# Ledger of designs, part 23: designed miniproteins, single chains, continued (2)

Each design is a single chain, and the fold is of that chain. pLDDT is the mean over its residues in the fold that is shown.

## One batch from the design tools (miniprotein)

Design m4815
Fold by ESMFold2-Fast:
Structure m4815 (fold): chain A 68 residues (1-68)
Amino acid sequence: ELEREIALALLYMVAGIYKAAGDTETAEKVQELIDLLEQDPEAARRYAEEHLDPEKYPVVWRLVEEIL
């Protein structure tokens, strides 16, 4: 649970980094993923598969796998 909480905190940080870099679209997708991970983990996995390419977002996917 603690490791899962740390992974969630890191996802919030990643979303903040994208927003600070001006990539608000990717930041919004990461935020939606965070919200889904807290509500419906199965929907979160599907959302990540549809909207986040694991080759382009390997850090995000590693954190998602740590949470799920």
Scores: mean pLDDT 81

Design m4816
Fold by ESMFold2-Fast:
Structure m4816 (fold): chain A 78 residues (1-78)
Amino acid sequence: EVEEALEELRRAAEELVRLTEELYPELAARLREEAEGALRELEELAREDPEEALRLARELLERVRGLTEQLREELAAR
C-alpha cells in the first residue's frame, strides 16, 4: 500500500535526519529540506501513478535504512 510505504519512509527519513544532526548538524537542515521535498514529490506521484510511487518509495526506504545503519556505526565509533 502506497500510504503505508510513504509513512514508513517518512519515519525512516526522520530517524536519518536525527542521526545526521548528532554527527553533522550543519548538514541535517539541508537533508531535512531534501527529504521533505522528496516526500512531497512522491505524494504527488502517488495521485498520478500509485504503482510507480510505491516502487520508488520502497527503493528510497532501503537506501535511507542503509544510510541510517552507516551513521549508527559511525556514531558508535566516535
Scores: mean pLDDT 82

Design m4817
Fold by ESMFold2-Fast:
Structure m4817 (fold): chain A 90 residues (1-90)
Amino acid sequence: MVDELVEKILEILKEALSKLTNPEAAKHVERGIEEAKRLAREKADPSLIGTVVLSHLVDALKEADEQSAKVLREAMKEIGKLFAEMEKAS
């Protein structure tokens, strides 16, 4: 269950990274992926993983051009939906 949530977050982040044209925004997304993997290995609370990932996406958004900003906003939206679905299952 927690592992499936983390896998979906990583898939969303990797998809976003593949569509980013701004290298500075991409660096922040890459940091988010690395931190999510680290926290997952440490068996951190899914809410903490989500908070850390969203923090890196916010930093990426500050560096983003218009095209990259659209990609990042969609990634944030998909991650938000994922957490809303988990809350309903609890």
Scores: mean pLDDT 80

Design m4818
Fold by ESMFold2-Fast:
Structure m4818 (fold): chain A 75 residues (1-75)
Amino acid sequence: AEEHIRAAEAALAAGDLAAALEHLRKAAEEALAAGDREALARAVRLTGEVLKAAAPAELHPAIDALIAEDVAAIA
């Protein structure tokens, strides 16, 4: 999970949203299989960053609120 989270961070920084989502999917899959709630929460937070990169600024607070709620439920 950690390797894919780091790869997703790098892809997001490069503007490669498709690569970021694929790495986040694998990170979430591995975190769920391992019961790693911390890694799952990080993958969910990074998914929110990908959504904000693709969305208009007006939607960013709503995305942040939704992701914060989901992360709190996982942790």
Scores: mean pLDDT 81

Design m4819
Fold by ESMFold2-Fast:
Structure m4819 (fold): chain A 61 residues (1-61)
Amino acid sequence: SEAQRLIQRGIGLVLRGIGLLFQGELLRKQGKEEEAKKKEELGKKYIEEGRKLIEEGDKLA
């Protein structure tokens, strides 16, 4: 169903975003502050987008 597809895609984006935040933390510990900020910004964006897709799918279910 469309609902299930949206939820699955949303979960995937949230997991991807968490991975990016972890990468950002590691880069910051290496002193790569600009690279870390880019990973953190992208990770937060993926988490937000994934959360919106999950909410959209829940409304269709």
Scores: mean pLDDT 88

Design m4820
Fold by ESMFold2-Fast:
Structure m4820 (fold): chain A 71 residues (1-71)
Amino acid sequence: SREAAVAAARAAILRHAPGLPEERATELAQKVVDLLEAGKGREALELLQREAGLSPEQAQEVLTQAYIALQ
């Protein structure tokens, strides 16, 4: 479900960026899920690196967790 994907993405973002405000992590998780549903995985990776300071590997983990939860 979308709700499960947002929760999974948010948890993964906060695991790698624990200093992010909860509201910001939720906003980013929602945008990541929206981009994944639109087939824009590369834009989601770029967003996470730019806005959350995640490495490429950390950003990919967030996408993977969101993708699994979307099914």
Scores: mean pLDDT 88

Design m4821
Fold by ESMFold2-Fast:
Structure m4821 (fold): chain A 85 residues (1-85)
Amino acid sequence: EKNAKDYNEEGKKAFEEGDYAEALKYYGKALELDPNYAEAWKNLGKLYESLEHYEGAAYYYKKALELDPKDEETKKKLEEVLSKL
């Protein structure tokens, strides 16, 4: 049985390999199993940022930060992508 963490790790591997479609698929599966999995929301933000889709990146980073308000990395990333809008 695969859990949200397993799918998130598959997504991270795909992202590192440059397979953004596969990364999106696995991060989506992680969030279907656990919609409160902050790291998967953050990783979707990084994915959309890499595609220069700043509106999407901001949305996902904001969702991650709502779940983990003390994540300074995500807060900084949100500020950076908002500056590009």
Scores: mean pLDDT 87

Design m4822
Fold by ESMFold2-Fast:
Formats: structure tokens, C-alpha cells, sequence
Structure m4822 (fold): chain A 93 residues (1-93)
């Protein structure tokens, strides 16, 4: 599906921006990727997890928690989302 392929490219662009420290730009790419994916698509869990990480890098821990929780609703076994959620809750406490 052409939309899924575009979402995969946007997700990869988001990862590159995240690695470059361009957190707000990375967030936009992950949000665009998610908008193109069906609700049941596994890439949504990954994109939501990296949205959480980008918000962590910006010091926005409440938003990070929300995105990690959304990722875990899709994939309860997503290890990176579990680790991110635990860390975000610890920092927020």
C-alpha cells in the first residue's frame, strides 16, 4: 500500500532527525507517519514510542508518558516503550 510505504519513509526521516537532536522536527515526521497508518498497523507502536522519546528529550515527561502508554495499548510487549514509560514516570515522580 502506497500510504504505508510513505509512512515508513516518514518514520525513517523522524529517526534521522531524532539522532540529529532535531526533536520538534522528528515529532512532526512521526505524527505524519501515524496519520497514514491504519489503527492496527504495527509501525504505529514504534512511531508512538519514538514520539515518547522525542518528548523525553524535550523534557516534556507528561506527553512522553501518554505516547508510551498509547504504544503499549497497540503492542503490550514493546520493550523500548516499557523502558521509556518507567523512566518518564521515575523522572516525573
Amino acid sequence: MEKIKKAEELYKEGLKLLAEGKYEEAIKKFEEAISLLPEDHPLRADALTYLGLAYMKLGKYEEAIEYYEKALEIDPNHERAKQGLELAKYIKS
Scores: mean pLDDT 87

Design m4823
Fold by ESMFold2-Fast:
Structure m4823 (fold): chain A 56 residues (1-56)
Amino acid sequence: MAERERRIEAMAESLQEHLGLPPDVARRVAEAMLDAESQEEARRAMEETLERVREE
């Protein structure tokens, strides 16, 4: 099923445009957000992923 990969790519592109994230970081954030069960969890997953990237 290619749907999940397309959703990740679309969200990653949106994150690059709105937040100026590099493609690899945007994809990591998109994957974490799409695995969330709710919008609140998606936001938390985004924040946690961005924090982890900053620590690297």
Scores: mean pLDDT 75

Design m4824
Fold by ESMFold2-Fast:
Structure m4824 (fold): chain A 85 residues (1-85)
Amino acid sequence: MSEKLLLEAEASVYQMAGIVYKKNGDYEGAIEYFEKAAELAEKAGDLGLLSSSYENISESYEKLGDEEKAEEYRRRAEEARRRAE
């Protein structure tokens, strides 16, 4: 397995963990996992996972009432999505 494939695999695992925490209402825990997923996705060049991770971070901050951070990560998700197109 190349380094890129390992990073993509790790990013996917952290993304799934974040989704579980988010579904359970642990938005702070979800953000930590999605941030790790975004970091690894960016290193792997996986713009789809990067965009998805930022979108989930944005939604989690919205649930925590941090509208400023929610908007910031929504913008980051859009930027990653545009780069993928």
Scores: mean pLDDT 86

Design m4825
Fold by ESMFold2-Fast:
Structure m4825 (fold): chain A 63 residues (1-63)
Amino acid sequence: SQVDAEAEVTLLEMQAVIAEKSGDYEEAAKIYEEGLEFARKHGLSPETIARLEKRLEEVKAKL
């Protein structure tokens, strides 16, 4: 369901933040890429997709 998909993306975002705090930018980027693919596949809002794209760009800038 839409609610389940939104919950999954939220969990992935939390995991990516934990990886960032640990300095694991490559792992964080992988998690954001997974979250972005999931959000697009499940038709989540443009705002959610844009947020994930911005987070991914920020993490990749640290690589």
Scores: mean pLDDT 85

Design m4826
Fold by ESMFold2-Fast:
Structure m4826 (fold): chain A 80 residues (1-80)
Amino acid sequence: LTPEQRRVILEAEALAGLYRIQAYVAEKAGDSETAKLYREYADKLEELVRKIRNGEITSVEEARKQLDEIEAELKKALAA
């Protein structure tokens, strides 16, 4: 892994952790639908990390684009 790839991985892992916390907070508030969305998108971020680590994604630009798309998709899903 290059230092640039490692930075994207760390950012994705940090966001996945944040989404897991948000899922916990939503579940405790009785909002199981929102909790499910946060868990689903945390899983997508972890999948992105796996693809970078195994060489399925070699471009840092592509990895960053997919990270941004995952964030945008969650924002859209939460607004529905």
Scores: mean pLDDT 88

Design m4827
Fold by ESMFold2-Fast:
Structure m4827 (fold): chain A 51 residues (1-51)
Amino acid sequence: DRIVRALDLALNTDLSLREIAEEVGFPSQSTLTREFTRVTGHPLSEFRAGL
């Protein structure tokens, strides 16, 4: 599941949201953040270790 992998990368790495999108196979950061919010109810940025 790309959303679960994106969450794992956000919590355990310092990758940017763009880099996470590329790594998990989303076409853009915007697509990743939109799909993540739709599935989880929260923005992926809330889970960034580097915030």
Scores: mean pLDDT 77

Design m4828
Fold by ESMFold2-Fast:
Structure m4828 (fold): chain A 81 residues (1-81)
Amino acid sequence: MSEEEFEVEVDIALAIIQVTELRKIRPKVKNKKILEYIDKAEEYVDKALTAFENGDLETAREYVDKAIEYIKKAIELLEKE
């Protein structure tokens, strides 16, 4: 495994953990913007995983970075509720 491949794999794994936690609280969330960010984070994690499994590390990095951004936005809004 290359260093770049390992870093992408770790970021995807951490994003999966965070999305899983957000998914557990999603049914209690009333704010539509938070729901949108959780759904987008899950979508981009799935896309990152698919790209990684296909060996497309550049695309996997792009999608996991987008997933992390939406995770951060969801958490920031949740902390302000």
Scores: mean pLDDT 87

Design m4829
Fold by ESMFold2-Fast:
Structure m4829 (fold): chain A 61 residues (1-61)
Amino acid sequence: SLEDAIREWVESSDLPLELAARLALAGVERDLALDVQQGKISEEEGRRLRELARRTVEELR
């Protein structure tokens, strides 16, 4: 899942937790924006997944 992928990436990172969490969120938001623009997911689904990613990152702090 997206949540598991974010957790795995942050936990495997050698970066400080705060920086790893910030980079993971930025990467997910960028990828989701591209998927919406390419029509792979709806604008509403993209917003839902961005909110999910943000909450996952907040839980890791």
Scores: mean pLDDT 82

Design m4830
Fold by ESMFold2-Fast:
Structure m4830 (fold): chain A 55 residues (1-55)
Amino acid sequence: MSDTELAAFAALIVREHAGESLETLLAAARRYADALGLSPAQTERLLRLMLEKRA
């Protein structure tokens, strides 16, 4: 999965879970990462991108 695809997916997760707690966002990111078969490094990058877009 490319950085562009990860960034788009991070934006989608943040948008779908707007106004929810950080814990809910992290749980959602973990579920999506597992469903997509992301590596630990890709999962960490996704989480960082989500936090960046939320901030």
Scores: mean pLDDT 77

Design m4831
Fold by ESMFold2-Fast:
Structure m4831 (fold): chain A 63 residues (1-63)
Amino acid sequence: MKKLLLVSADTREKGEEAAKEFIEKSGINPEVIITTLSSEEARKLAEELKKKTGAEVYLVGAQ
């Protein structure tokens, strides 16, 4: 089953650092999607991705 990490951050640079930290701490190997969407919009996108792909979706915020 695919694993996806959706990161919501103020900038792509902050998002990349947050994704790296999550991967190192969790030990999972997900496909990473970085977005500058609001936390609410990112949460809705995470739910949509889970329904469309059947993947396990993780959501991380980096403000």
Scores: mean pLDDT 79

Design m4832
Fold by ESMFold2-Fast:
Structure m4832 (fold): chain A 55 residues (1-55)
Amino acid sequence: SELEKKIKELKEKYQKDMEAAGREGVARGLTPEELVRRFQEIAEKYKKEIEKLKK
């Protein structure tokens, strides 16, 4: 369905953002706590976008 395609695309973007944030965070010398915070922010962003599609 169209919804499934949109969700798949968002999940792919989520994975790219998570990988980029991890690489950038390590390169910039972020602490594990700062990395976890960034990952949580990204996860929450995409969770909200997916939930909007289901409404």
Scores: mean pLDDT 82

Design m4833
Fold by ESMFold2-Fast:
Structure m4833 (fold): chain A 79 residues (1-79)
Amino acid sequence: SKHFNKGLKLFSQKKYEEAIEEFKKAIKENPNDGVAYYYLGLSYFELKKYEEAVEYYKKAIDLGYLEAKENLKKAEEKL
């Protein structure tokens, strides 16, 4: 996805709010993209928005991206 790739670039530049907008566009193109939900969760975590990070990590796991499990645990410890 073009939007997913833009989100990754913005994420690497620590532009987390802009990365979130691009990952949300990627999810509109592919609602079953667990990796896009994972990066959305990571972006919210970096912004200290732990409730949103938990929500999106759970969605990533539900879609089969099991690598999000450790990130979910860390975000839940912040709640």
Scores: mean pLDDT 91

Design m4834
Fold by ESMFold2-Fast:
Structure m4834 (fold): chain A 61 residues (1-61)
Amino acid sequence: MVGDIYRALKDIPAPIPAWLALKKGDLVEVLEEINEDWLRVRNLKTGKEGYVPRAYLEKVG
């Protein structure tokens, strides 16, 4: 859901500018649900936005 907070389960590279590079443990806010596999998120520490695979994220309470 938009506004939900997720944690990165591993280091995630960004091979293209549209993707968001994350470090394991980074917290992100969901800005947009693109489809069942991809989210657009904002890194809460850096303020950077981009696309990440949902499978590499864990929802936090």
Scores: mean pLDDT 82

Design m4835
Fold by ESMFold2-Fast:
Structure m4835 (fold): chain A 73 residues (1-73)
Amino acid sequence: SEEKVKELRELIERLRAAGHEKTADQLEKSLKVIEEQLKKARENGDEKAIRFAEKQLEGLVTAARIRLREVEA
């Protein structure tokens, strides 16, 4: 989802602003891989690959939210 990509990018920038640059870089690399996978899956009409990539994206958003909570604590 474009909304989840936007949310993850926002979380990455918040982590970077908080001084957690290595974590932000790692998440950004993972996001780029998933965006590439989603693009290819959509071009091929591969519904299973789209669902899998969207599930991976949701997992990254959840992980980023947890990391940000840890740095705010």
Scores: mean pLDDT 84

Design m4836
Fold by ESMFold2-Fast:
Structure m4836 (fold): chain A 72 residues (1-72)
Amino acid sequence: SMSEALELLIEALEEALKQTKDEEIKKKLEEKIEELKWMKEKGLEPVQAGQVRALMIKKNLSFEEAVELLEK
């Protein structure tokens, strides 16, 4: 499932983060891990997650409001 795929990707990136010593790569990995954890928490597919996040930013909506608008 997408949730299982996201969990495996998060685990792989967390292992990469433990092994890297490059500060620029660490920051990029941490940012990506945070993004993927948010997607997993909200139960969203990557395309849907991008659309919801764009609506939240562009229209200053809550997560619930953005999801309702997208599902219309």
Scores: mean pLDDT 76

Design m4837
Fold by ESMFold2-Fast:
Structure m4837 (fold): chain A 77 residues (1-77)
Amino acid sequence: MPVSDDIRNQIRVLINLAIPKMTDAQRRQFADYVSSLTGASIDTSNDDAFRQAVIDATNSLSQQQANQFIDYIQQYL
């Protein structure tokens, strides 16, 4: 089933809050996590591309995967 717009908006807010706080090592760990969850290749070379790649990858998440993502990203807040 598709994820609700409210949860998608929550994910975008969390991505925008978490990524600026990440070290280069944390960005790599987070990119590896998102790739493992979604199968997407995540470009970490610049901040805007990284944020957009993560947001795009999360558009295909199931409700269960979205909940797992929200729980995981909390460690970077």
Scores: mean pLDDT 81

Design m4838
Fold by ESMFold2-Fast:
Structure m4838 (fold): chain A 58 residues (1-58)
Amino acid sequence: MTKEELEELTTLSVEDALEAGASKEKILESIKESAKTTLTDEQVEFVVKTAEKALAEL
């Protein structure tokens, strides 16, 4: 998965979770846990920052 695909997927996941009524804290925790199991440390950092940015915009 490319950085662009990770950014798009992360943003969509944040939007879906917010629409479902999840708190920002739970969304970030879920993204961190999911990313740690499938991605490298650098990709985890990127995904977390992308999620934080998306949450700040939404």
Scores: mean pLDDT 79

Design m4839
Fold by ESMFold2-Fast:
Structure m4839 (fold): chain A 90 residues (1-90)
Amino acid sequence: DLEKKARELLEEARRLIEEARKLIEKGDLEEAKKLVEKARELIKEVYKIVEELGKKGKTETALKLLIEAEDLEREVIELEAEIEEELKKL
């Protein structure tokens, strides 16, 4: 089930993003960066599933997953910028 796989990937990406925020607060910037990179990889995998669902005519499901993935990608971009800015202060 591609939808179930995409949901599980999005849930894991959210967990990694939350853990990365906590690591940034602790000053563990290198570990935070690794988790953000992992979340980005999971989001890319969701985009591939969205494309496959679209090809199968499951357009409404694909669109809903795309919106959630784009929202998480925005959070990833914001965290990447925050980590880069904090690393420049070292």
Scores: mean pLDDT 88

Design m4840
Fold by ESMFold2-Fast:
Structure m4840 (fold): chain A 69 residues (1-69)
Amino acid sequence: SQQLAQQVIDALVSQAEDLVRRGVPLDEELIDSLVTTGRNYLLSKGASQELVDQAAQQTRDKLTEISKK
């Protein structure tokens, strides 16, 4: 569901913000790892490919924005 996708995005963003607060850099490898984790989780819950791709892109965009701060 879209609600589940939003919960996954929010959880990954929260995790990334936690890492940045601890001084861990959000490099491309870490962003890729987090996006892949969210993608695999949504697929395991029966989410459509379209929903998974949309959620993955939103997650990547948000994590990239956080990495600039």
Scores: mean pLDDT 85

Design m4841
Fold by ESMFold2-Fast:
Structure m4841 (fold): chain A 55 residues (1-55)
Amino acid sequence: SEELEKLVEEIKKVHDEYFDRARQATPEERAALDAEAGKKINELRDKIQELVAKQ
């Protein structure tokens, strides 16, 4: 579905932004970036699971 495709694209975007920032980050900054990216990805995966369950 289009909704599922958009959620997958959002996960890829979060990963891309994370890796881009991580390349220039200190170890301390990377820990914070990892936590932020993980939260966003978990939220998006939960939305995907809900969408799939409704199909």
Scores: mean pLDDT 82

Design m4842
Fold by ESMFold2-Fast:
Structure m4842 (fold): chain A 65 residues (1-65)
Amino acid sequence: SMEELRREAEELEKEAVRAIVLGDYERAIELLKRGAEIHRELGDEESAKRLEKGIEQVEELLKQQ
């Protein structure tokens, strides 16, 4: 259902935040990409773009390691 997909995207985003806090930027990027894909499937373009911007920010953090 759309509700289950939205819940999955929320959980992926929470896991990505935890990965960022732990310095696991590669995992955070993977989780954010999956979340963005789900939001795009749901037609939630705003949330997909927000997560895509987050991916760019985490990629910059990875380059600084």
Scores: mean pLDDT 88

Design m4843
Fold by ESMFold2-Fast:
Structure m4843 (fold): chain A 69 residues (1-69)
Amino acid sequence: MSKEELWEEVDRALVAMQAAVIRRAAENLGDTELAKEADRVMDEIFAGGDLDEARKRVEELSKKLDELA
């Protein structure tokens, strides 16, 4: 594993963790649609999807969560 590959895996894990936190918060607030959307983002991250797109989606999910809280 190269140093660059290692840091990409770290970044991927951090973005996935952010999506997981949003999913749990959405479930606690009763928004099943937001929770499902966060779960889909996590699936795309683990499937090797683009991290910049994943970060944008997490930011949008976070804004939706703020509207509920």
Scores: mean pLDDT 80

Design m4844
Fold by ESMFold2-Fast:
Order: C-alpha cells, then structure tokens, then sequence
Structure m4844 (fold): chain A 60 residues (1-60)
C-alpha cells in the first residue's frame, strides 16, 4: 500500500525523492536520496500519478 511504502522510505532515512522516466518508455521510477546523500532506487511506478502521490506523501 502507499502508506506502507511511505513508512518504509522514511525508515530508510530518505529525505528527498526524485521521479524519472526510462528513455523510450512512459513508465516512471522513483529514486530517493538518504540524509547521507546515498542514492537509493525505491520503486517503479506504473503511472506518473502514482509517482506524484508518493512524492507528495514523502514531502509531507
């Protein structure tokens, strides 16, 4: 679920999340950056809407 995923991201210390798309694909993926600056790949979002909701929840 979305809430479980947000809780997991916060537990990993993710303070910033970035949405990116694969070249030649409309699939979206989400990368996070921990407080230490470590890059972590989080999920592949099936739609930009799902990615936007995750980003919004993480920012709150």
Amino acid sequence: SLDALVARLRALGVTRAEIYTEPGSDAAAMRGVTASGEEVELIAADTPEQAARLREKLAA
Scores: mean pLDDT 60

Design m4845
Fold by ESMFold2-Fast:
Structure m4845 (fold): chain A 50 residues (1-50)
Amino acid sequence: DRIEEAVKREVPLSELRKLFSEELGDKNLGKEMAELARAMVLGSMRKELS
């Protein structure tokens, strides 16, 4: 997924926040969504850790 690729490519969280803020048109919502997306990807990877 696009977010998973961003995490793998070491895209900084600040850059991810900016992308989501522009997509959602809300800076606060964009920040929360970026942090949630990062946590969700890491959570999924941890659950399927092998």
Scores: mean pLDDT 62

Design m4846
Fold by ESMFold2-Fast:
Structure m4846 (fold): chain A 76 residues (1-76)
Amino acid sequence: MKEEAVRRLREQAEALARARVEAALAAGRIDEAEAERLLAELLAQAERDVAEAAERLSAEELEAAARELEAYLASQ
């Protein structure tokens, strides 16, 4: 169960990173090269954040965090 919660949280965190980069690119705030660099940075940060959360949180808390990110993304 915890591995599944971690996977789901990672999926949502990566989706958030991509959505942020796409929004910035669409708004003309960054170019394609900057978008690639920013995406790499945000994905690396998401991996670190998910790893830290996996160490500190229960499966239920990780699942709740994933649901919060999913709801946030649906509101964009």
Scores: mean pLDDT 83

Design m4847
Fold by ESMFold2-Fast:
Structure m4847 (fold): chain A 56 residues (1-56)
Amino acid sequence: MEELIERVKELAEKYGLSKEDMEEIINFAKELSKYVDPETALEIAEFRIEILAKLK
Protein backbone atom coordinates (compact mmCIF):
# COMPACT_ATOMS: atom_id res chain seq x y z
CA MET A 1 0.00 0.00 0.00
CA GLU A 2 2.62 2.59 1.07
CA GLU A 3 4.73 2.06 -2.08
CA LEU A 4 1.62 2.38 -4.26
CA ILE A 5 0.67 5.68 -2.60
CA GLU A 6 4.20 7.09 -2.99
CA ARG A 7 4.32 6.11 -6.69
CA VAL A 8 0.91 7.66 -7.35
CA LYS A 9 1.98 10.84 -5.53
CA GLU A 10 5.20 11.04 -7.60
CA LEU A 11 3.22 10.64 -10.85
CA ALA A 12 0.70 13.29 -9.80
CA GLU A 13 3.54 15.72 -8.99
CA LYS A 14 5.25 14.92 -12.32
CA TYR A 15 2.03 15.71 -14.23
CA GLY A 16 1.55 18.87 -12.14
CA LEU A 17 -1.76 18.01 -10.52
CA SER A 18 -3.26 20.29 -7.86
CA LYS A 19 -3.22 19.15 -4.23
CA GLU A 20 -6.97 18.48 -4.46
CA ASP A 21 -6.60 16.27 -7.56
CA MET A 22 -3.62 14.52 -5.97
CA GLU A 23 -5.68 13.69 -2.85
CA GLU A 24 -8.52 12.37 -5.05
CA ILE A 25 -6.12 10.14 -7.01
CA ILE A 26 -4.47 8.82 -3.83
CA ASN A 27 -7.88 7.93 -2.36
CA PHE A 28 -8.89 6.34 -5.68
CA ALA A 29 -5.74 4.19 -5.72
CA LYS A 30 -6.27 3.16 -2.07
CA GLU A 31 -9.80 1.96 -2.88
CA LEU A 32 -8.65 0.15 -6.05
CA SER A 33 -5.91 -1.68 -4.12
CA LYS A 34 -8.65 -3.47 -2.12
CA TYR A 35 -9.85 -5.17 -5.34
CA VAL A 36 -6.81 -5.37 -7.66
CA ASP A 37 -3.07 -5.86 -7.29
CA PRO A 38 -0.87 -2.76 -6.70
CA GLU A 39 0.56 -2.79 -10.25
CA THR A 40 -2.93 -2.74 -11.81
CA ALA A 41 -4.07 -0.04 -9.37
CA LEU A 42 -1.05 2.08 -10.33
CA GLU A 43 -1.78 1.68 -14.07
CA ILE A 44 -5.43 2.73 -13.63
CA ALA A 45 -4.44 5.66 -11.39
CA GLU A 46 -1.82 6.80 -13.95
CA PHE A 47 -4.47 6.80 -16.70
CA ARG A 48 -6.75 8.93 -14.50
CA ILE A 49 -3.83 11.30 -13.74
CA GLU A 50 -3.27 11.76 -17.50
CA ILE A 51 -6.94 12.67 -17.97
CA LEU A 52 -6.84 15.19 -15.11
CA ALA A 53 -3.62 16.72 -16.52
CA LYS A 54 -5.42 17.42 -19.83
CA LEU A 55 -7.78 19.77 -17.95
CA LYS A 56 -4.86 22.15 -17.31
Scores: mean pLDDT 78

Design m4848
Fold by ESMFold2-Fast:
Structure m4848 (fold): chain A 65 residues (1-65)
Amino acid sequence: MKKLLLVVGDDEEVGRELAKKLKEELGFDSYIVLTGMSSEEALELGFKLSEEEGYEVYVVRAPEA
């Protein structure tokens, strides 16, 4: 099963840096950085991608810069 990381935050650069670090440390196959989206909306997207595309989806929130 492919592992997908969804990173939620208001800063694309901070989100991308976190996504890259977690991908390297935890072995995710891909990541998506989501700006302007709530954690709840990202979880709903994650469930949809898991059901429709067969991804094992993880959602994390980027820390404050």
Scores: mean pLDDT 78

Design m4849
Fold by ESMFold2-Fast:
Structure m4849 (fold): chain A 66 residues (1-66)
Amino acid sequence: SEEEAEKIGKELAEEAVKMLREGKSLEEINEEIRKKLLELAAEGFTDEEIQKITDLVLSAIDEVLS
């Protein structure tokens, strides 16, 4: 569901921002996020839902870096 993807995307975005504030590199954060996205795809999330989650995470990281 799109609503579930948005909720998970926001939760994952918060984790990504936390990792960034803890001093993890963008490469390390991207690898951790990628692993989580692969898990979600294995659970039956669609490509569109995965893209929505990815967009939310990237937007949150970009906002912190701005």
Scores: mean pLDDT 83

Design m4850
Fold by ESMFold2-Fast:
Structure m4850 (fold): chain A 64 residues (1-64)
Amino acid sequence: SDAERAAEAARRAAEAGDAAASATLGWQMGKSSGNPELARRAVEAGAAGDAEAAAELGIQASKA
């Protein structure tokens, strides 16, 4: 599914330390699944430079 592909991309971005890419994927995942609060938090984590937190929040948004 597209959500699984996005989650894998977010994990790869976090592994590479790309906080901006992780945040962008988290925002898209949250928007499409209807979890705007988790998407917003993923963007905030990415802006803070926390790629791992950004990816994790995006993945959680896709699950809820």
Scores: mean pLDDT 69

Design m4851
Fold by ESMFold2-Fast:
Structure m4851 (fold): chain A 86 residues (1-86)
Amino acid sequence: MGKGYEELKKKIEELGKRAIKEIEEASPEKLKEVYEKAIKELEELKKELEEKYKETRHPAWKELAELVEKVIEEVEKKYKEVLEKL
């Protein structure tokens, strides 16, 4: 797995935390824009990681892509929670 894997895993987790914080702090008028931008960035990252897995066949890339998918689910859940409070 090596240092590159751990650093990328940390970056993915930090991207998720940042997205959740930005959604929590967003005004009602900005909420949808903030959410859509966060999901787009995470979906592009997932696609890049899946392409790396196809290229290398190394399971670490698949695990990182699955981590991004879990982060996307957490961001979607937070967006729904914030919308229900408006």
Scores: mean pLDDT 83

Design m4852
Fold by ESMFold2-Fast:
Structure m4852 (fold): chain A 65 residues (1-65)
Amino acid sequence: MSEEEREKELKELKEQLEELERELAELEAQLAASTDPEERARLERRIAVLHSAIGVLKAAISFLE
């Protein structure tokens, strides 16, 4: 992989990470405001999926750095 290709991939991964972290914060705020059990269950499942995705993305960034 060229240095330019690595820098481009790192930038794209970091941008994706920022977007996922923003989505996570929004979902956590919605969960904190929600009193509906079905909505809370859906939000908790989505938050868990985002945590997993963020973990994988952070590992990929660490590998490329």
Scores: mean pLDDT 84

Design m4853
Fold by ESMFold2-Fast:
Structure m4853 (fold): chain A 56 residues (1-56)
Amino acid sequence: SKREEALAAAKEIVAKGKGEEAKKAGRQAGDYLMSQGFSPEEADAIGAEAAVLAGV
């Protein structure tokens, strides 16, 4: 589904910025999710789930 694809992409974005660039990666994941048509609230929810799955 669109949400599953977005979650997988967000997880990869967050994982690439783990550690020193984690805050920047989180912002990039949020921007990506909103560009896919998710609301700010939905983007925050998916981004948080992606961060947990990425181990950050």
Scores: mean pLDDT 77

Design m4854
Fold by ESMFold2-Fast:
Structure m4854 (fold): chain A 60 residues (1-60)
Amino acid sequence: SLSKKLEEERRKRRERIIEVASAHARELGALTSKLVGDDEKRAEEAREEAERKERELEEE
């Protein structure tokens, strides 16, 4: 029946939306984690480098 076909279409559409939304959420989460990690690493490396140079200047 037409009603059953419409119900199947609505179910498939809902499943597709959930699948796509879940995939996008995972991708955004991974990208965000990488950006935060990269930024933190660079900040730490810059701090260590500055501290090392400051120590050298104080010793000589």
Scores: mean pLDDT 80

